Designed miniproteins, single chains, continued (5). Designs and how they scored, part 24

Each design is a single chain, and the fold is of that chain. pLDDT is the mean over its residues in the fold that is shown.

## One batch from the design tools (miniprotein)

Design m16807
Fold by ESMFold2-Fast:
Structure m16807 (fold): chain A 86 residues (1-86)
Amino acid sequence: SAAQEAVQNPVGYAFAMAVAEAIRRSDPVRGEAARIIAEELARGASLEEAIEAAVRATGASRREVEEEARLIVAAARAGKEIEEFV
């Protein structure tokens, strides 16, 4: 999937983790959910599997975790595009 490919890209992964850390500084639970999403996608999990894993691990609402997933995927895709450009 595009989400997995973006996070499996080294620069994409770095951007995803930077966003997860930024979220963690304001909200540790949401930041942990974002980190889990990035790690699960990097391991080859589907986006739905990554979301479910983050919900189970953190207890955050599915809606909040889906918002973190969108941010992580967008960050990873931006990083991958920059690597492809440079």
Scores: mean pLDDT 87

Design m16808
Fold by ESMFold2-Fast:
Structure m16808 (fold): chain A 63 residues (1-63)
Amino acid sequence: MSREEIEARLAELERLAAETGSIGLRILVKELREALAQGDLAGAARALENFDRQRELVLSLRA
């Protein structure tokens, strides 16, 4: 993932966290911001990939 892709996903997750009030999403947003501030693009990308995998599992169970 490029920095620009991670920043776009971060903005989307920030909006969702604000709309839903989800503590889990707020923690993820904080983690991503800290990783970006440190220049840890690999860590930020991994956190997003782990979140996306969990979402896919939930969607798979609903299907």
Scores: mean pLDDT 75

Design m16809
Fold by ESMFold2-Fast:
Structure m16809 (fold): chain A 72 residues (1-72)
Amino acid sequence: RQAEIAEQKAALREQTARQLAAAPAELQPVVRAMGEAALEVLDLLEQGREEEARALDERALAELRPRFEAAA
């Protein structure tokens, strides 16, 4: 499980870096925030805090989607 989470974190960091490189300056803050939220979810899962990880994932999507729309 921890090995799988570490691999997911590495893949997510690489994906976020690619998205940041392709994003215009106006969208970079929201792309970075989405990547950070996803990494926090994986950190909570690595700690065995699965309920908190699910709550954070749901909350992050609800909070960041309006920010993405406002930036577009």
Scores: mean pLDDT 75

Design m16810
Fold by ESMFold2-Fast:
Structure m16810 (fold): chain A 57 residues (1-57)
Amino acid sequence: SAMARKEAIIDRIIAEHLSTPDQAEWFRFSLELNSDPSLTGREIAEKMEAKIEELKG
């Protein structure tokens, strides 16, 4: 399925390009937000920015 192919690409990107656990967590979080049809692009952006601040401590 298209979703299975997408997941395989995501795992490859994480393995090859996202070297820290925080980067991988942020990337997966962004994908979860983008799969929620109730969220607007603005709400997604705001939540992603809040996640960056959370991960910084």
Scores: mean pLDDT 75

Design m16811
Fold by ESMFold2-Fast:
Structure m16811 (fold): chain A 89 residues (1-89)
Amino acid sequence: MEELTRRAQERAREAVRLLHEGREEEAIRLEDEMIAEIRAALESGELTEEQAKEIVAAAQIAAAEEVAELRPELAEEARAAIEALRAAL
C-alpha cells in the first residue's frame, strides 16, 4: 500500500503541474495510469475498498496542495478541498 500511495501522490502532483503548463493530454494520461493501477489492485484483492479510498484521498490532497502552490488564485479553494477530504477520512 505505501508504494502505491506514494506513486498515486507523485502522479497527482505531476498531473497538476502538467495542467498548469497547458499539457492536458499528458495530465489525463497520468491520472488514467493511477486509476488503472488502483483498479487492478482492487480486482486482484491486493487492496480493500477502504484502502483504495485512502489512496485516492491522499492523491487528491497532494493535487490540491500542488494547486495551492502553483496557482495562488485557487489557494483558498484548494485548502477548503484538503480540509473536506481530511474530515471525510
Scores: mean pLDDT 81

Design m16812
Fold by ESMFold2-Fast:
Structure m16812 (fold): chain A 84 residues (1-84)
Amino acid sequence: TKDKEAQEAIYAEIEGSLHLMKANIARKMGDEEAARAHLEEALAAFKKAIEYAEKAKEKEPKLAEELIKASRQTAALLEAELAA
């Protein structure tokens, strides 16, 4: 896609996924502080993905809808985990 906002939404999703992987590794290594920090960074990245995807809705409605749905689902799960 040539839509800059859709690209930024995808980049933010990738950033969030990378932080989720880092959190999982940190937790397996017994580093709960690092795991929590990465979960917080993941949540921020998925929220950023939602913002860019919302802006991309006019030009890329199908892609934006899919990104918003996926990012909202993951953000909700992360908010629940961080609140526990």
Scores: mean pLDDT 87

Design m16813
Fold by ESMFold2-Fast:
Structure m16813 (fold): chain A 64 residues (1-64)
Amino acid sequence: VDPLLVRARTALRLADSYEKQGKYEEAIKYYEEAIRDFEAAFGPDHPLVKETRKRLEELKKKLE
């Protein structure tokens, strides 16, 4: 088991939880942590990285 992927998945779950609570700043922080760890594991062009980045950008628009 890759510890980096376990950490990334945990961050992603926390981000989802905060987003559902309307705590967008906290959700953004954890999405950024998940993206960093997924990029380290798979590289920046992996579908999981691209999907998580897209989600983060959509969330950032809600704060503007």
Scores: mean pLDDT 82

Design m16814
Fold by ESMFold2-Fast:
Structure m16814 (fold): chain A 87 residues (1-87)
Amino acid sequence: MTRVLVGIVASSEEAADEVVEAIRALPGVLDVRVLSREEVDGLVLTVVEVTFESEEAMIEALRRLQEYVDKMKAEGRVKGAGAQLVP
């Protein structure tokens, strides 16, 4: 199993929750745990730990997440998202 930390910068708590639910719906995602949520200058920074069934599932899921985030970013609802491997 592969674990990744995903950081999300959203315009609202509702937008952050929508991204978290989108992550849960991705193929190969086994678990999503919200580690932290902080409000800074009207932006919501959320960090989640995502557990994937395999490295291949992780690569595909992160690709699909990037497409979803790009759509929300175009709508002004998200500023960005990034992922890093958990050692």
Scores: mean pLDDT 84

Design m16815
Fold by ESMFold2-Fast:
Structure m16815 (fold): chain A 75 residues (1-75)
Amino acid sequence: SKEVIEALRKGIEALKAGDTASARRHLAEGVKAAMREGNDEAVEALQQGLVHLAGGDTAGAIAAAEKGIEAAERF
C-alpha cells in the first residue's frame, strides 16, 4: 500500500520535527487510505497513533506509525 506508506513516512518526519499539526494531518490521510484498501490492521495501528498524539506521547505515535507501515507492507 504505497499511499498509506507515503502518508505515514510524512507523518513520522513531521513528528520528529515537532510539527504535531502536520503529523495529525498525515496520519489521518493514512487512516483514510487504509480504510479504502480494507487494511484493518493499518487502520487500528494508525488510530492508536492518533490517540498517542492526543496524549502528547510523540514516541508512542512514531511507534504506532511504524507498525502501520509494517501492516501496509504486508497487505
Scores: mean pLDDT 84

Design m16816
Fold by ESMFold2-Fast:
Structure m16816 (fold): chain A 61 residues (1-61)
Amino acid sequence: SLEQAKEEAIEEIRKLRNLPEEEKEEYIAKVRAAKSVEEVRRIMIEAEVKDALLAMKEAIA
């Protein structure tokens, strides 16, 4: 269901290691506003990609 997908995505976003708390809250707000499971999944993937890019930036810098 949509509500279960939102809760799972929020938990996954909270567990990301490189994303700052402020950016996590922005993604969580987008998840809460989402109107479909597909939108929830897209937002979660965007947050995960951003987290991975931040990890890569730290390794290069």
Scores: mean pLDDT 83

Design m16817
Fold by ESMFold2-Fast:
Structure m16817 (fold): chain A 95 residues (1-95)
Amino acid sequence: SSMKKKKIDEALKILEQGIQLAQQYLQQAQQGRAPQPVLDFLQNAINELTKLKNELEKLAKEGKATDKIIDEYTNKAQQITQQVQQLYQQISLGL
């Protein structure tokens, strides 16, 4: 349905935005010589969000993207992105 496609497109957009945000913060953290655990966290966030995006795209192509799966991917993407944003706020206040 058009609503299902919109829901998938919204989830993929959230994943892509999360990846871009984490990549931006990783570049800034590298320039600011942030501690290794911060760099590792941001790289792991990029890797996990990228994996989720690729998996959701595959599931959508195969017609297997149920509402439950889309919601689970959206929720996980939002959680990771929120953690990335919280980490960036802590770095920005500490630098």
Scores: mean pLDDT 88

Design m16818
Fold by ESMFold2-Fast:
Structure m16818 (fold): chain A 66 residues (1-66)
Amino acid sequence: SPAERAAQALIDGGGASPEAARKGYERMVQAAKAGNDTEAARHAAEGLREGGIEVDSTKPPAAPPG
């Protein structure tokens, strides 16, 4: 989905700034939910998890370890 692709791009592009990447894809998920598109939000969350970042589409991202 577009949301999933955007989330993955933010993860991949965050090598220089992981914090900026997290902020970007978090907003991506929020935008999808704001449009009442639960499928887009779910796919965005799945893309984040596949990129190595654990996230629940119903919860905000957890703080990084250490």
Scores: mean pLDDT 54

Design m16819
Fold by ESMFold2-Fast:
Structure m16819 (fold): chain A 115 residues (1-115)
Amino acid sequence: SNEAKGAVSEILKAASDGLYEALDAIKAAKTAEEAREILREKAAEIVKKAEELAKTEESKKLAEAIKEALELLLEGRVEEGVEVLLEASSEEAKRLAEGLAELMREVAAALEALE
């Protein structure tokens, strides 16, 4: 349904917006510890919003995948997180999911640059 497609798009856009905000804050961080705390707090906000937006079985699976992907990102396992995200995404959502995946990689690179 159009409503189900809207929920998936809203979740992926909300996650991307949250990670863009996290990336800007991480780039301004002085230590890896500060940067990880910023990401942890923003990841929790993203997960909560994704769960609130998840109205269908498909969007609930995506919200769960985003939670797992962000947990893996926090553990330094970004490529595993990207795989979880992309596997949970429909063909129609792939472009938005790929955008989120690239943003996850940029966040991982910014964290590594502080170490």
Scores: mean pLDDT 86

Design m16820
Fold by ESMFold2-Fast:
Structure m16820 (fold): chain A 73 residues (1-73)
Amino acid sequence: DPRGEEIRQRQLEHLAEFEKTPEGQAAVLVARLLRQGHPLEEAIEEASAISEEYAEKLRERLKEQEKAEEELK
């Protein structure tokens, strides 16, 4: 479906622009460190040096995900 591909392509373009921001750079760094087996705490600390807002958001998101899983939601 060309329309679906266009939406996906626009999402990728927005992601590329996002990766130019401090938040985007922090997100890429966290993903890389986690893939290399670094602990999440260290990844978040490294991310906070680039974007404290992103690091805080990531911590809250993880807490929310863990809570949702614990509550069987």
Scores: mean pLDDT 72

Design m16821
Fold by ESMFold2-Fast:
Structure m16821 (fold): chain A 85 residues (1-85)
Amino acid sequence: SVDDLVEKIVQELEDLYRENYPDYEIEIEVDVIDLSDDTSLVTITVRIHRPGSDKVIVHVHQYLIDKKEEKVIDSVTDPPRVEPK
């Protein structure tokens, strides 16, 4: 299912970020928008918090999903940005 595909993508990203930022607090937010009967846009926002810092590093990943074939059609990752906490 599309839900299974999204869960797989989220788990792979969580594992990657926890490996690359082992001493940081990682928060992941997922938003799914149905663009049509055949396509969904999945936006995954990863917030990386260093304990004691007033700064948060934000990564945004977007995936265009084919709902019938249950596969990723395209993906875009925005450049990382730093936001105040």
Scores: mean pLDDT 84

Design m16822
Fold by ESMFold2-Fast:
Structure m16822 (fold): chain A 67 residues (1-67)
Amino acid sequence: SEEERKKLIEEILKDPSLFKKYLKGVNLSDVKPTEEDVRELVEKYGVSEKTARRLAQYIKAILKLKK
């Protein structure tokens, strides 16, 4: 789960087309990332809070689909 998240994050950052494939049927408005997820991405990847929030939303949506 956690290891899967880390690999997914790295893949999205390297190839943003990947998340488009997974998000074709997902309503992003229904996906609410936690503030903790946002802060973690800011700290680990050095992205802005705004970018981290969008990234966290996408990652959460993709991981939800993989189940």
Scores: mean pLDDT 71

Design m16823
Fold by ESMFold2-Fast:
Structure m16823 (fold): chain A 89 residues (1-89)
Amino acid sequence: VDEKLEKLKEEMYEKGYKDGREDARKTPSDAALEAKVQALRDYLAALRAQAAAQGVPDSARVGLDILGAYVDGYEEGVKEELEERREKE
């Protein structure tokens, strides 16, 4: 189970990274991309805070870990594309 979860998290991270790069390439507005990344981070943080405040079952925690990996990947993909596009920004 743990090994499958780790592999799934890596797959989701890579998928997020790819999705983030594609979204960044299609979106010319750096501000819009930054806002989208921020919204994803805020949403994930809110879900984690809610789970921590309540007795959340392991199945829901696994979902949060998987979602977290995707968001981390997405954020990195967007950042790399933005860094290249913004040059000195």
Scores: mean pLDDT 77

Design m16824
Fold by ESMFold2-Fast:
Structure m16824 (fold): chain A 95 residues (1-95)
Amino acid sequence: KLSQEEVEEAYQIFETLLRNAMYHQQNGDDGGAEDDVLRMVDILRTMGVSDEDVQRIKELAYKVIEAAKESKEKAEEMFKEAVEQVRQILLQHSQ
């Protein structure tokens, strides 16, 4: 189980790398977006996030990337929702 400090670190890593992936996707760099998601998954696993939670987080990240292909505005909305959902997932796991 993650400490509160580890939850905050994992949350910040998710937010930073998802933002980078979203920007890569908005620029048509599908490879760069995928690399950011894979890097995020590897870091979260190394930090001790469960495989189940990592899978849920990865699914949320891909939803934001899909939105980024269509609209910057939709991507920003979904990004905010994904970041909050990931924070809640990590907090539930820390109990």
Scores: mean pLDDT 82

Design m16825
Fold by ESMFold2-Fast:
Structure m16825 (fold): chain A 60 residues (1-60)
Amino acid sequence: SMREQGLKKRDEGDKYAKEGNYKLAGQKYSESSTLFSQAGDVDSASEAGRKSLEYYQKAL
């Protein structure tokens, strides 16, 4: 399902964030946000979107 794919991308984002790979973390959270949005999970999409922005800022 789209929601299950969104969770997988969130987990990948968490892993990259923990490794200090902030650009890849931001990309994975962005992918997660899109998948949750397509699944109708607005709350999870919003959370993933915020994390994407946070990690892109850390990558600067």
Scores: mean pLDDT 88

Design m16826
Fold by ESMFold2-Fast:
Structure m16826 (fold): chain A 75 residues (1-75)
Amino acid sequence: SMQSAADAEIAAFVARVQAIVDDRSLSREEALAEVDREIEALREKLLALGVPEEEVDETAARLRAMARRLIDERL
């Protein structure tokens, strides 16, 4: 289903973000740039699955805020 496929893509995104956060060789700027690339890839995947644009934008904003907090907290 669309929901199951969307949930799988979000779970895969969260795992990739965790790897970025855990990579202490990356500066804050580099980690944020990697997260921004992952967010754009996720947006395209969710839109291709038929998730409404408003829901995709809300999800992307929440996930970006989460990733930013995790990066800032690693110090």
Scores: mean pLDDT 85

Design m16827
Fold by ESMFold2-Fast:
Structure m16827 (fold): chain A 92 residues (1-92)
Amino acid sequence: MHSSVRVERLDDDSSVITAEVDGHRNVMRVEKVSEDPDSIHYRITLDLKGATPETVGMALNAFREIYGPFKLTGIRREGDKLILDVVVPRPV
C-alpha cells in the first residue's frame, strides 16, 4: 500500500490536507469559522474528483491527528465537493 499525507498551512485560519492512496488523491481544505471558550468550529471542503473512500478517510484521520477529535454538525454536497461543518472541543 502506497500512501502519503501532506499538510500545507495557508494562513492562521486555513490549511490544505492532501491525502494519496494507490495513485488516488483527495484535497481537503480546512477553514476556521469561529472559536469559543469550549470549542473551535471548522469548515472542511473535500474535493471528490479522483477521491476514494480510502483517501477521504486518510484526510479525515489527518485532520483528527492535527486538530483533535471532532463532532460532525453539518454535511452538504455541492457538485464534486463535500462540505463538512465540524466542532473540535477544547479540553478543560
Scores: mean pLDDT 80

Design m16828
Fold by ESMFold2-Fast:
Structure m16828 (fold): chain A 77 residues (1-77)
Amino acid sequence: GMSSEELAARLREALEAQGRLDAARIEQLVTAVRMLGLSRAQLRALSPAELVARVAPLGHFSREEATLVLEAVGSLP
């Protein structure tokens, strides 16, 4: 399976490819996702609303940002 470091690197690349967020915000989102300690499969099972709720203790993320993260995770092989 994909390691946490590999997942973080791939997620960063996918979010950068979307062109919707600046580099600093991408790093904040990637760090929060990494801190959740969830696997790629567990992330793919989440709705945007559930991801927002899960990351709330780590930082304030919008539903749009959660959607972009989950779309990026879904695009990974």
Scores: mean pLDDT 83

Design m16829
Fold by ESMFold2-Fast:
Structure m16829 (fold): chain A 69 residues (1-69)
Amino acid sequence: ISEEQAREALRRAAEELGVKLSDLGVAAAGTLLAMGESNDTAAEAITAIDGVPFETALRVVERARELLA
């Protein structure tokens, strides 16, 4: 997947779940997903950048993966 596809999926997932992510958090997690990194690694990046609880960040990433399928 492209970084742009991953970032768009993350933005849509965050909107659906009512989670606010920064542009930096979306970009970092999107790059990690495009590189083939795990959902946990992408969720950790969101937690580190945006202060979102890990479990909440993980739900956003999992939903983004569904939108990319």
Scores: mean pLDDT 87

Design m16830
Fold by ESMFold2-Fast:
Parts: structure tokens; C-alpha cells; sequence
Structure m16830 (fold): chain A 60 residues (1-60)
């Protein structure tokens, strides 16, 4: 993903997944929470890509 490291993308994807599964947040709301916590600016599409990357890595 442009503008962030692969490690940050994976961390973001894992946290987005946890917020959706554990707190029932939408992808949009989870993305906003993760952006605020990590100090990054993911779009919903980038957050979906990060989620898929974390899944492929077996982290969710």
C-alpha cells in the first residue's frame, strides 16, 4: 500500500478485523478508528486490502 509500510498495513488490517468482529463496527467506522489510533489515512478500499493481507498471512 502506498504511503505506509507493509507492517503497518498488516497491523491496520488485524485491528480493522477485530473492530468489525468484536465490536460490530462497519468497515467505514473501523477504518476511522484505526486511522485515529495509528495516525494514518487509509481509505475504506485500502482498509479492505489490509484486511485481506492480514487474512492471507493467517493473522485473522
Amino acid sequence: MKGISEEQAIEAGVEVAKLIVDEGLSLRDATERVNRRLGIKLTEEQAREALNLAAVKGLI
Scores: mean pLDDT 80

Design m16831
Fold by ESMFold2-Fast:
Structure m16831 (fold): chain A 83 residues (1-83)
Amino acid sequence: SEEDLKNLEDFYTAAVNNPNATPQVKLDALVFLANIYFQKGDYEKALKYYEEALRLAEKHGFSPEFIEQLKRDIEFLKKKIEE
């Protein structure tokens, strides 16, 4: 429901802003936020969160395969925004 999506958005936003959260926890939260906004059709916010996730993944040396997946998701969203 819309209520459930709002509750998930608030939960993951809190996780991203938690100074005690690990890079993995923040990365997971950013990807979940991107997916929530994608489901809402807010491609600009989805793109913002995927770009933040990519920056975090590169900074902390996450797997090349995961980084390439994020880059593909970003390019797909850029194309959707240009439509």
Scores: mean pLDDT 87

Design m16832
Fold by ESMFold2-Fast:
Structure m16832 (fold): chain A 105 residues (1-105)
Amino acid sequence: ALAEELEEAEREAEARLAEFEARVEAEVDRLAEHLERAEEEGLESLPVLRRLGELGRAGDGRGAARLIFEFTGDDTPITPALERAALLLGRGLARAFELVEERRR
């Protein structure tokens, strides 16, 4: 029955989500380590990365994609797929910067 299939799918999805969350947390930790070193070295692009994180936290995928293109000098038209990718990158950066601040306390 459809209801039984949905219930089984939900149980399988829950197990997969736990594995995915653990993997995402590991990647955020690695990104935070790189950002912490970038702060120590005075990387010139650090303010741009912070702004990208702010746009990601705000849910502004189009703004995030535009910032990337303005920084790289690329004038390629922004597609919905690129907006989603920029949003995910921005959200990851926001979480990584928050982790760096937590580690400095």
Scores: mean pLDDT 70

Design m16833
Fold by ESMFold2-Fast:
Structure m16833 (fold): chain A 61 residues (1-61)
Amino acid sequence: MNILEKALELAKKYNLGISEEELKKAVEEYKKNNGDISKMKNVDGATAGIVKKAVELVKKE
């Protein structure tokens, strides 16, 4: 399972009003910054938190 799919699953689970387009953009920023979430400039903290959680869960699986 890729990071975007897991992030979408988590956003739905927590009933967050984050769109698929915002999550796609956040995942692209994560990839652009070689996995350094602290350098994601165009993503709010809640969206960055979902991407971080998705990455942790994907790596554990």
Scores: mean pLDDT 73

Design m16834
Fold by ESMFold2-Fast:
Structure m16834 (fold): chain A 69 residues (1-69)
Amino acid sequence: LLEKVEKAVNLLMSLFDPDNSGVITVADIKEVLAISDSIAQLLLKRIAPNKSSITLEDLLAAYKELLPP
């Protein structure tokens, strides 16, 4: 299960962070999803409410929280 989650998160990181900077910014979300800055900011805040960018660890934590207890 954990290995599958890590692979999925790494694939998402590759899609949203093609420069391999290790973080996903509002600009990355906007470009990949073709959405407005406002919507991209809302998505980022849902995953990392106190941050300006999303890391692989933030994505993995969010993904694991969506799994049933």
Scores: mean pLDDT 70

Design m16835
Fold by ESMFold2-Fast:
Structure m16835 (fold): chain A 101 residues (1-101)
Amino acid sequence: MLSLREIIFLAMEYAERMMNAKTDEELDRILEEFRKDFYEIVRNENLSQDQILLIATAAIMHIRALDVPEEKKEIVIERFNQVVYEVLLEHLKENNIPLKS
């Protein structure tokens, strides 16, 4: 079993790869790899909504701490959040759990 800390570090590593992407096509590939890996982890570890959001928050904070132009950070954060939300909603749907605010 992966610890929550290990999953957070994995998400941060993906975030750095996304930030280092040189083309939109490269960013798309990294996001798709993250989506598949993260969904598998969420399913296998049975992560809660709060845990998924904590992992996402940690990765976003890591991106915001990087010495990179803000415009690039916002694009990557927006697309990263879309993937996290898609994984969250699919996991909740498969387990018949309602989305909580």
Scores: mean pLDDT 85

Design m16836
Fold by ESMFold2-Fast:
Structure m16836 (fold): chain A 95 residues (1-95)
Amino acid sequence: ELSKIEQAALEFGEFFLKLYKDYLEGKISKEEVIEELEKKKEELLEENKDDPEVVEVLEKLHEHLLALFEKLTSLPKEEQEEMLKKFEKALEEEK
């Protein structure tokens, strides 16, 4: 059902939500989230290096996730928790 691009994007999105949840729970710092996102991007790019379409989507998604994380961390904690629930629901519906 899911294309290679959709599978890679979903994996990266799920990874981000796990990091964001750990950040909200005080388990990791903002800097650690950024570092882990960069590492995950590099892993996914290497796995998909022979597919330029997937590579382009992953690079753009990484930029988008960093921008989203910066925006989210400027919000009150209660609003961030509601946004996390919304993102979790959206990813479950995509599966």
Scores: mean pLDDT 82

Design m16837
Fold by ESMFold2-Fast:
Structure m16837 (fold): chain A 79 residues (1-79)
Amino acid sequence: MAKEKVREILLEQLKKLGIDSELAKRFIDAVLDGDVPRAAELLRELFKEKYGVTLPDEQARAIAEKLREEVEALIKKLE
């Protein structure tokens, strides 16, 4: 299924960046499920734990929304 293939691609990209944690997997799953508010919360938590930075709520939400749009486009291309 196209959604599962996109999940695999995203997890491989994160692994190449040294990001292979349960929190990162939960973030990707929230994006794939279209749960943008949850994805934004998880993105903020990821940045705090991995990089020691606090993303503003509006910025985290904008990033999650943009990534969701790109993921939807990828799923359609892989169908």
Scores: mean pLDDT 78

Design m16838
Fold by ESMFold2-Fast:
Structure m16838 (fold): chain A 80 residues (1-80)
Amino acid sequence: MPEIVMKEKMDPVGVGLIAGMVAVALGDRAKDVSDETLARIGVEIAKEVGFYHLWTNKMFDELKEAEKIIKERVKTEDIA
């Protein structure tokens, strides 16, 4: 059976998870950020982490790395 290989494409569910984490980390500031901007930041962080191992044990390590990046970007106001 041919496998669907998402070569160099981020899984949309993985991107959505990271975008959701960004929105949660922003709290009230999320109201000032458009959905398009949240999606862009989600894609940027997913690429920076190399979030390709969705549904594997490596996914949890990649999510922890994404959380660190999100916290740093929130501190530096690099999310706006």
Scores: mean pLDDT 64

Design m16839
Fold by ESMFold2-Fast:
Structure m16839 (fold): chain A 62 residues (1-62)
Amino acid sequence: DLEEIARRLAELTGMSVESARTLLEMVRSGQMSVATAAALAHAQTGADRAEVRRLLEEALRA
């Protein structure tokens, strides 16, 4: 479940699966909010913020 979300996030942003997994872990642990993580991914990669946010919210349910 989380591995599939990490792979989709990596495909969307172009980051490595390891980086995507780290971002998901930070959001799940509460170290970073979904809004902050989506904004950061958008700023660094140009990926659509709303699509990144949707995947991060899905990760919180997993």
Scores: mean pLDDT 81

Design m16840
Fold by ESMFold2-Fast:
Structure m16840 (fold): chain A 73 residues (1-73)
Amino acid sequence: MEERLEELMERVNEISERAVELKDTETLIRAAGIAAKLMHIRMFEEDEKEREEKLKEVEKEIEEEEKRLKAKE
C-alpha cells in the first residue's frame, strides 16, 4: 500500500515539475490538488479496501494529467 502511494506521489511530482517547465499554472494547481488527495488518503483512510479504491480513482486523475502534458509536448 505505502509503495503504491509513493509511486503515485512520484508521478504527481513529475507532473508538477513538467508543469513548472511549461509554465502551466493550471496543471500545477491540479497536481497540487491530487497530491493533497493522496496525503488525505494516507492520513485518514484506515480501511485497506476503501483506501485501494480511492487510490485507484486518484491514479485515473494522474493518468489524465499525464496525457494532457504529453499532448502539449
Scores: mean pLDDT 79

Design m16841
Fold by ESMFold2-Fast:
Structure m16841 (fold): chain A 75 residues (1-75)
Amino acid sequence: LEEKIKELVKKIEEAINNKDEESALKYGLEMVELAIEKLKQEEGISDEEAEKLRKEAEKYVKELVEAELKRKEEA
């Protein structure tokens, strides 16, 4: 799990550096799915709770990616 998270973080940073919003969003959402699966296995959250977290996290990831891309654009 930790290795997979490190790999995804590296891919997200690489996508941001290349100004590839599509790839950055894709890898960001994959990290969200891993986090939700872990919560379902460890905390036993319901499917409804998982869906709410996914929607909230998806919006947050989009906001973070846009902010990082804007930061790179201004550099």
Scores: mean pLDDT 77

Design m16842
Fold by ESMFold2-Fast:
Structure m16842 (fold): chain A 96 residues (1-96)
Amino acid sequence: SDDDLIQQALKKIEQLVSQGKYDEALELAKKTIQSLKNSNSLLKFVKESVELLLSKGEYDLALEVVNYALQFVEDKKTILELIGLTLRVIGEQLDQ
């Protein structure tokens, strides 16, 4: 299921980030985005990825994940939600 894929991907991304393997973490996030066909599942994954990356201070990586996801969505609601995540990441980075 999409939920199983999302959970497994997030766990592996956290492990890779904790090891300093940022390029591998980004590649896994991109492949996960490509594999998710449902806009709600894609948005869920991106939101949870951003929360994880923000918790680790990885602002640029979080922005790259959101920017990549924007290439795969056509519906206005999902686009606006992703733009909201971009603004949140920038806001969190500026508060540091």
Scores: mean pLDDT 87

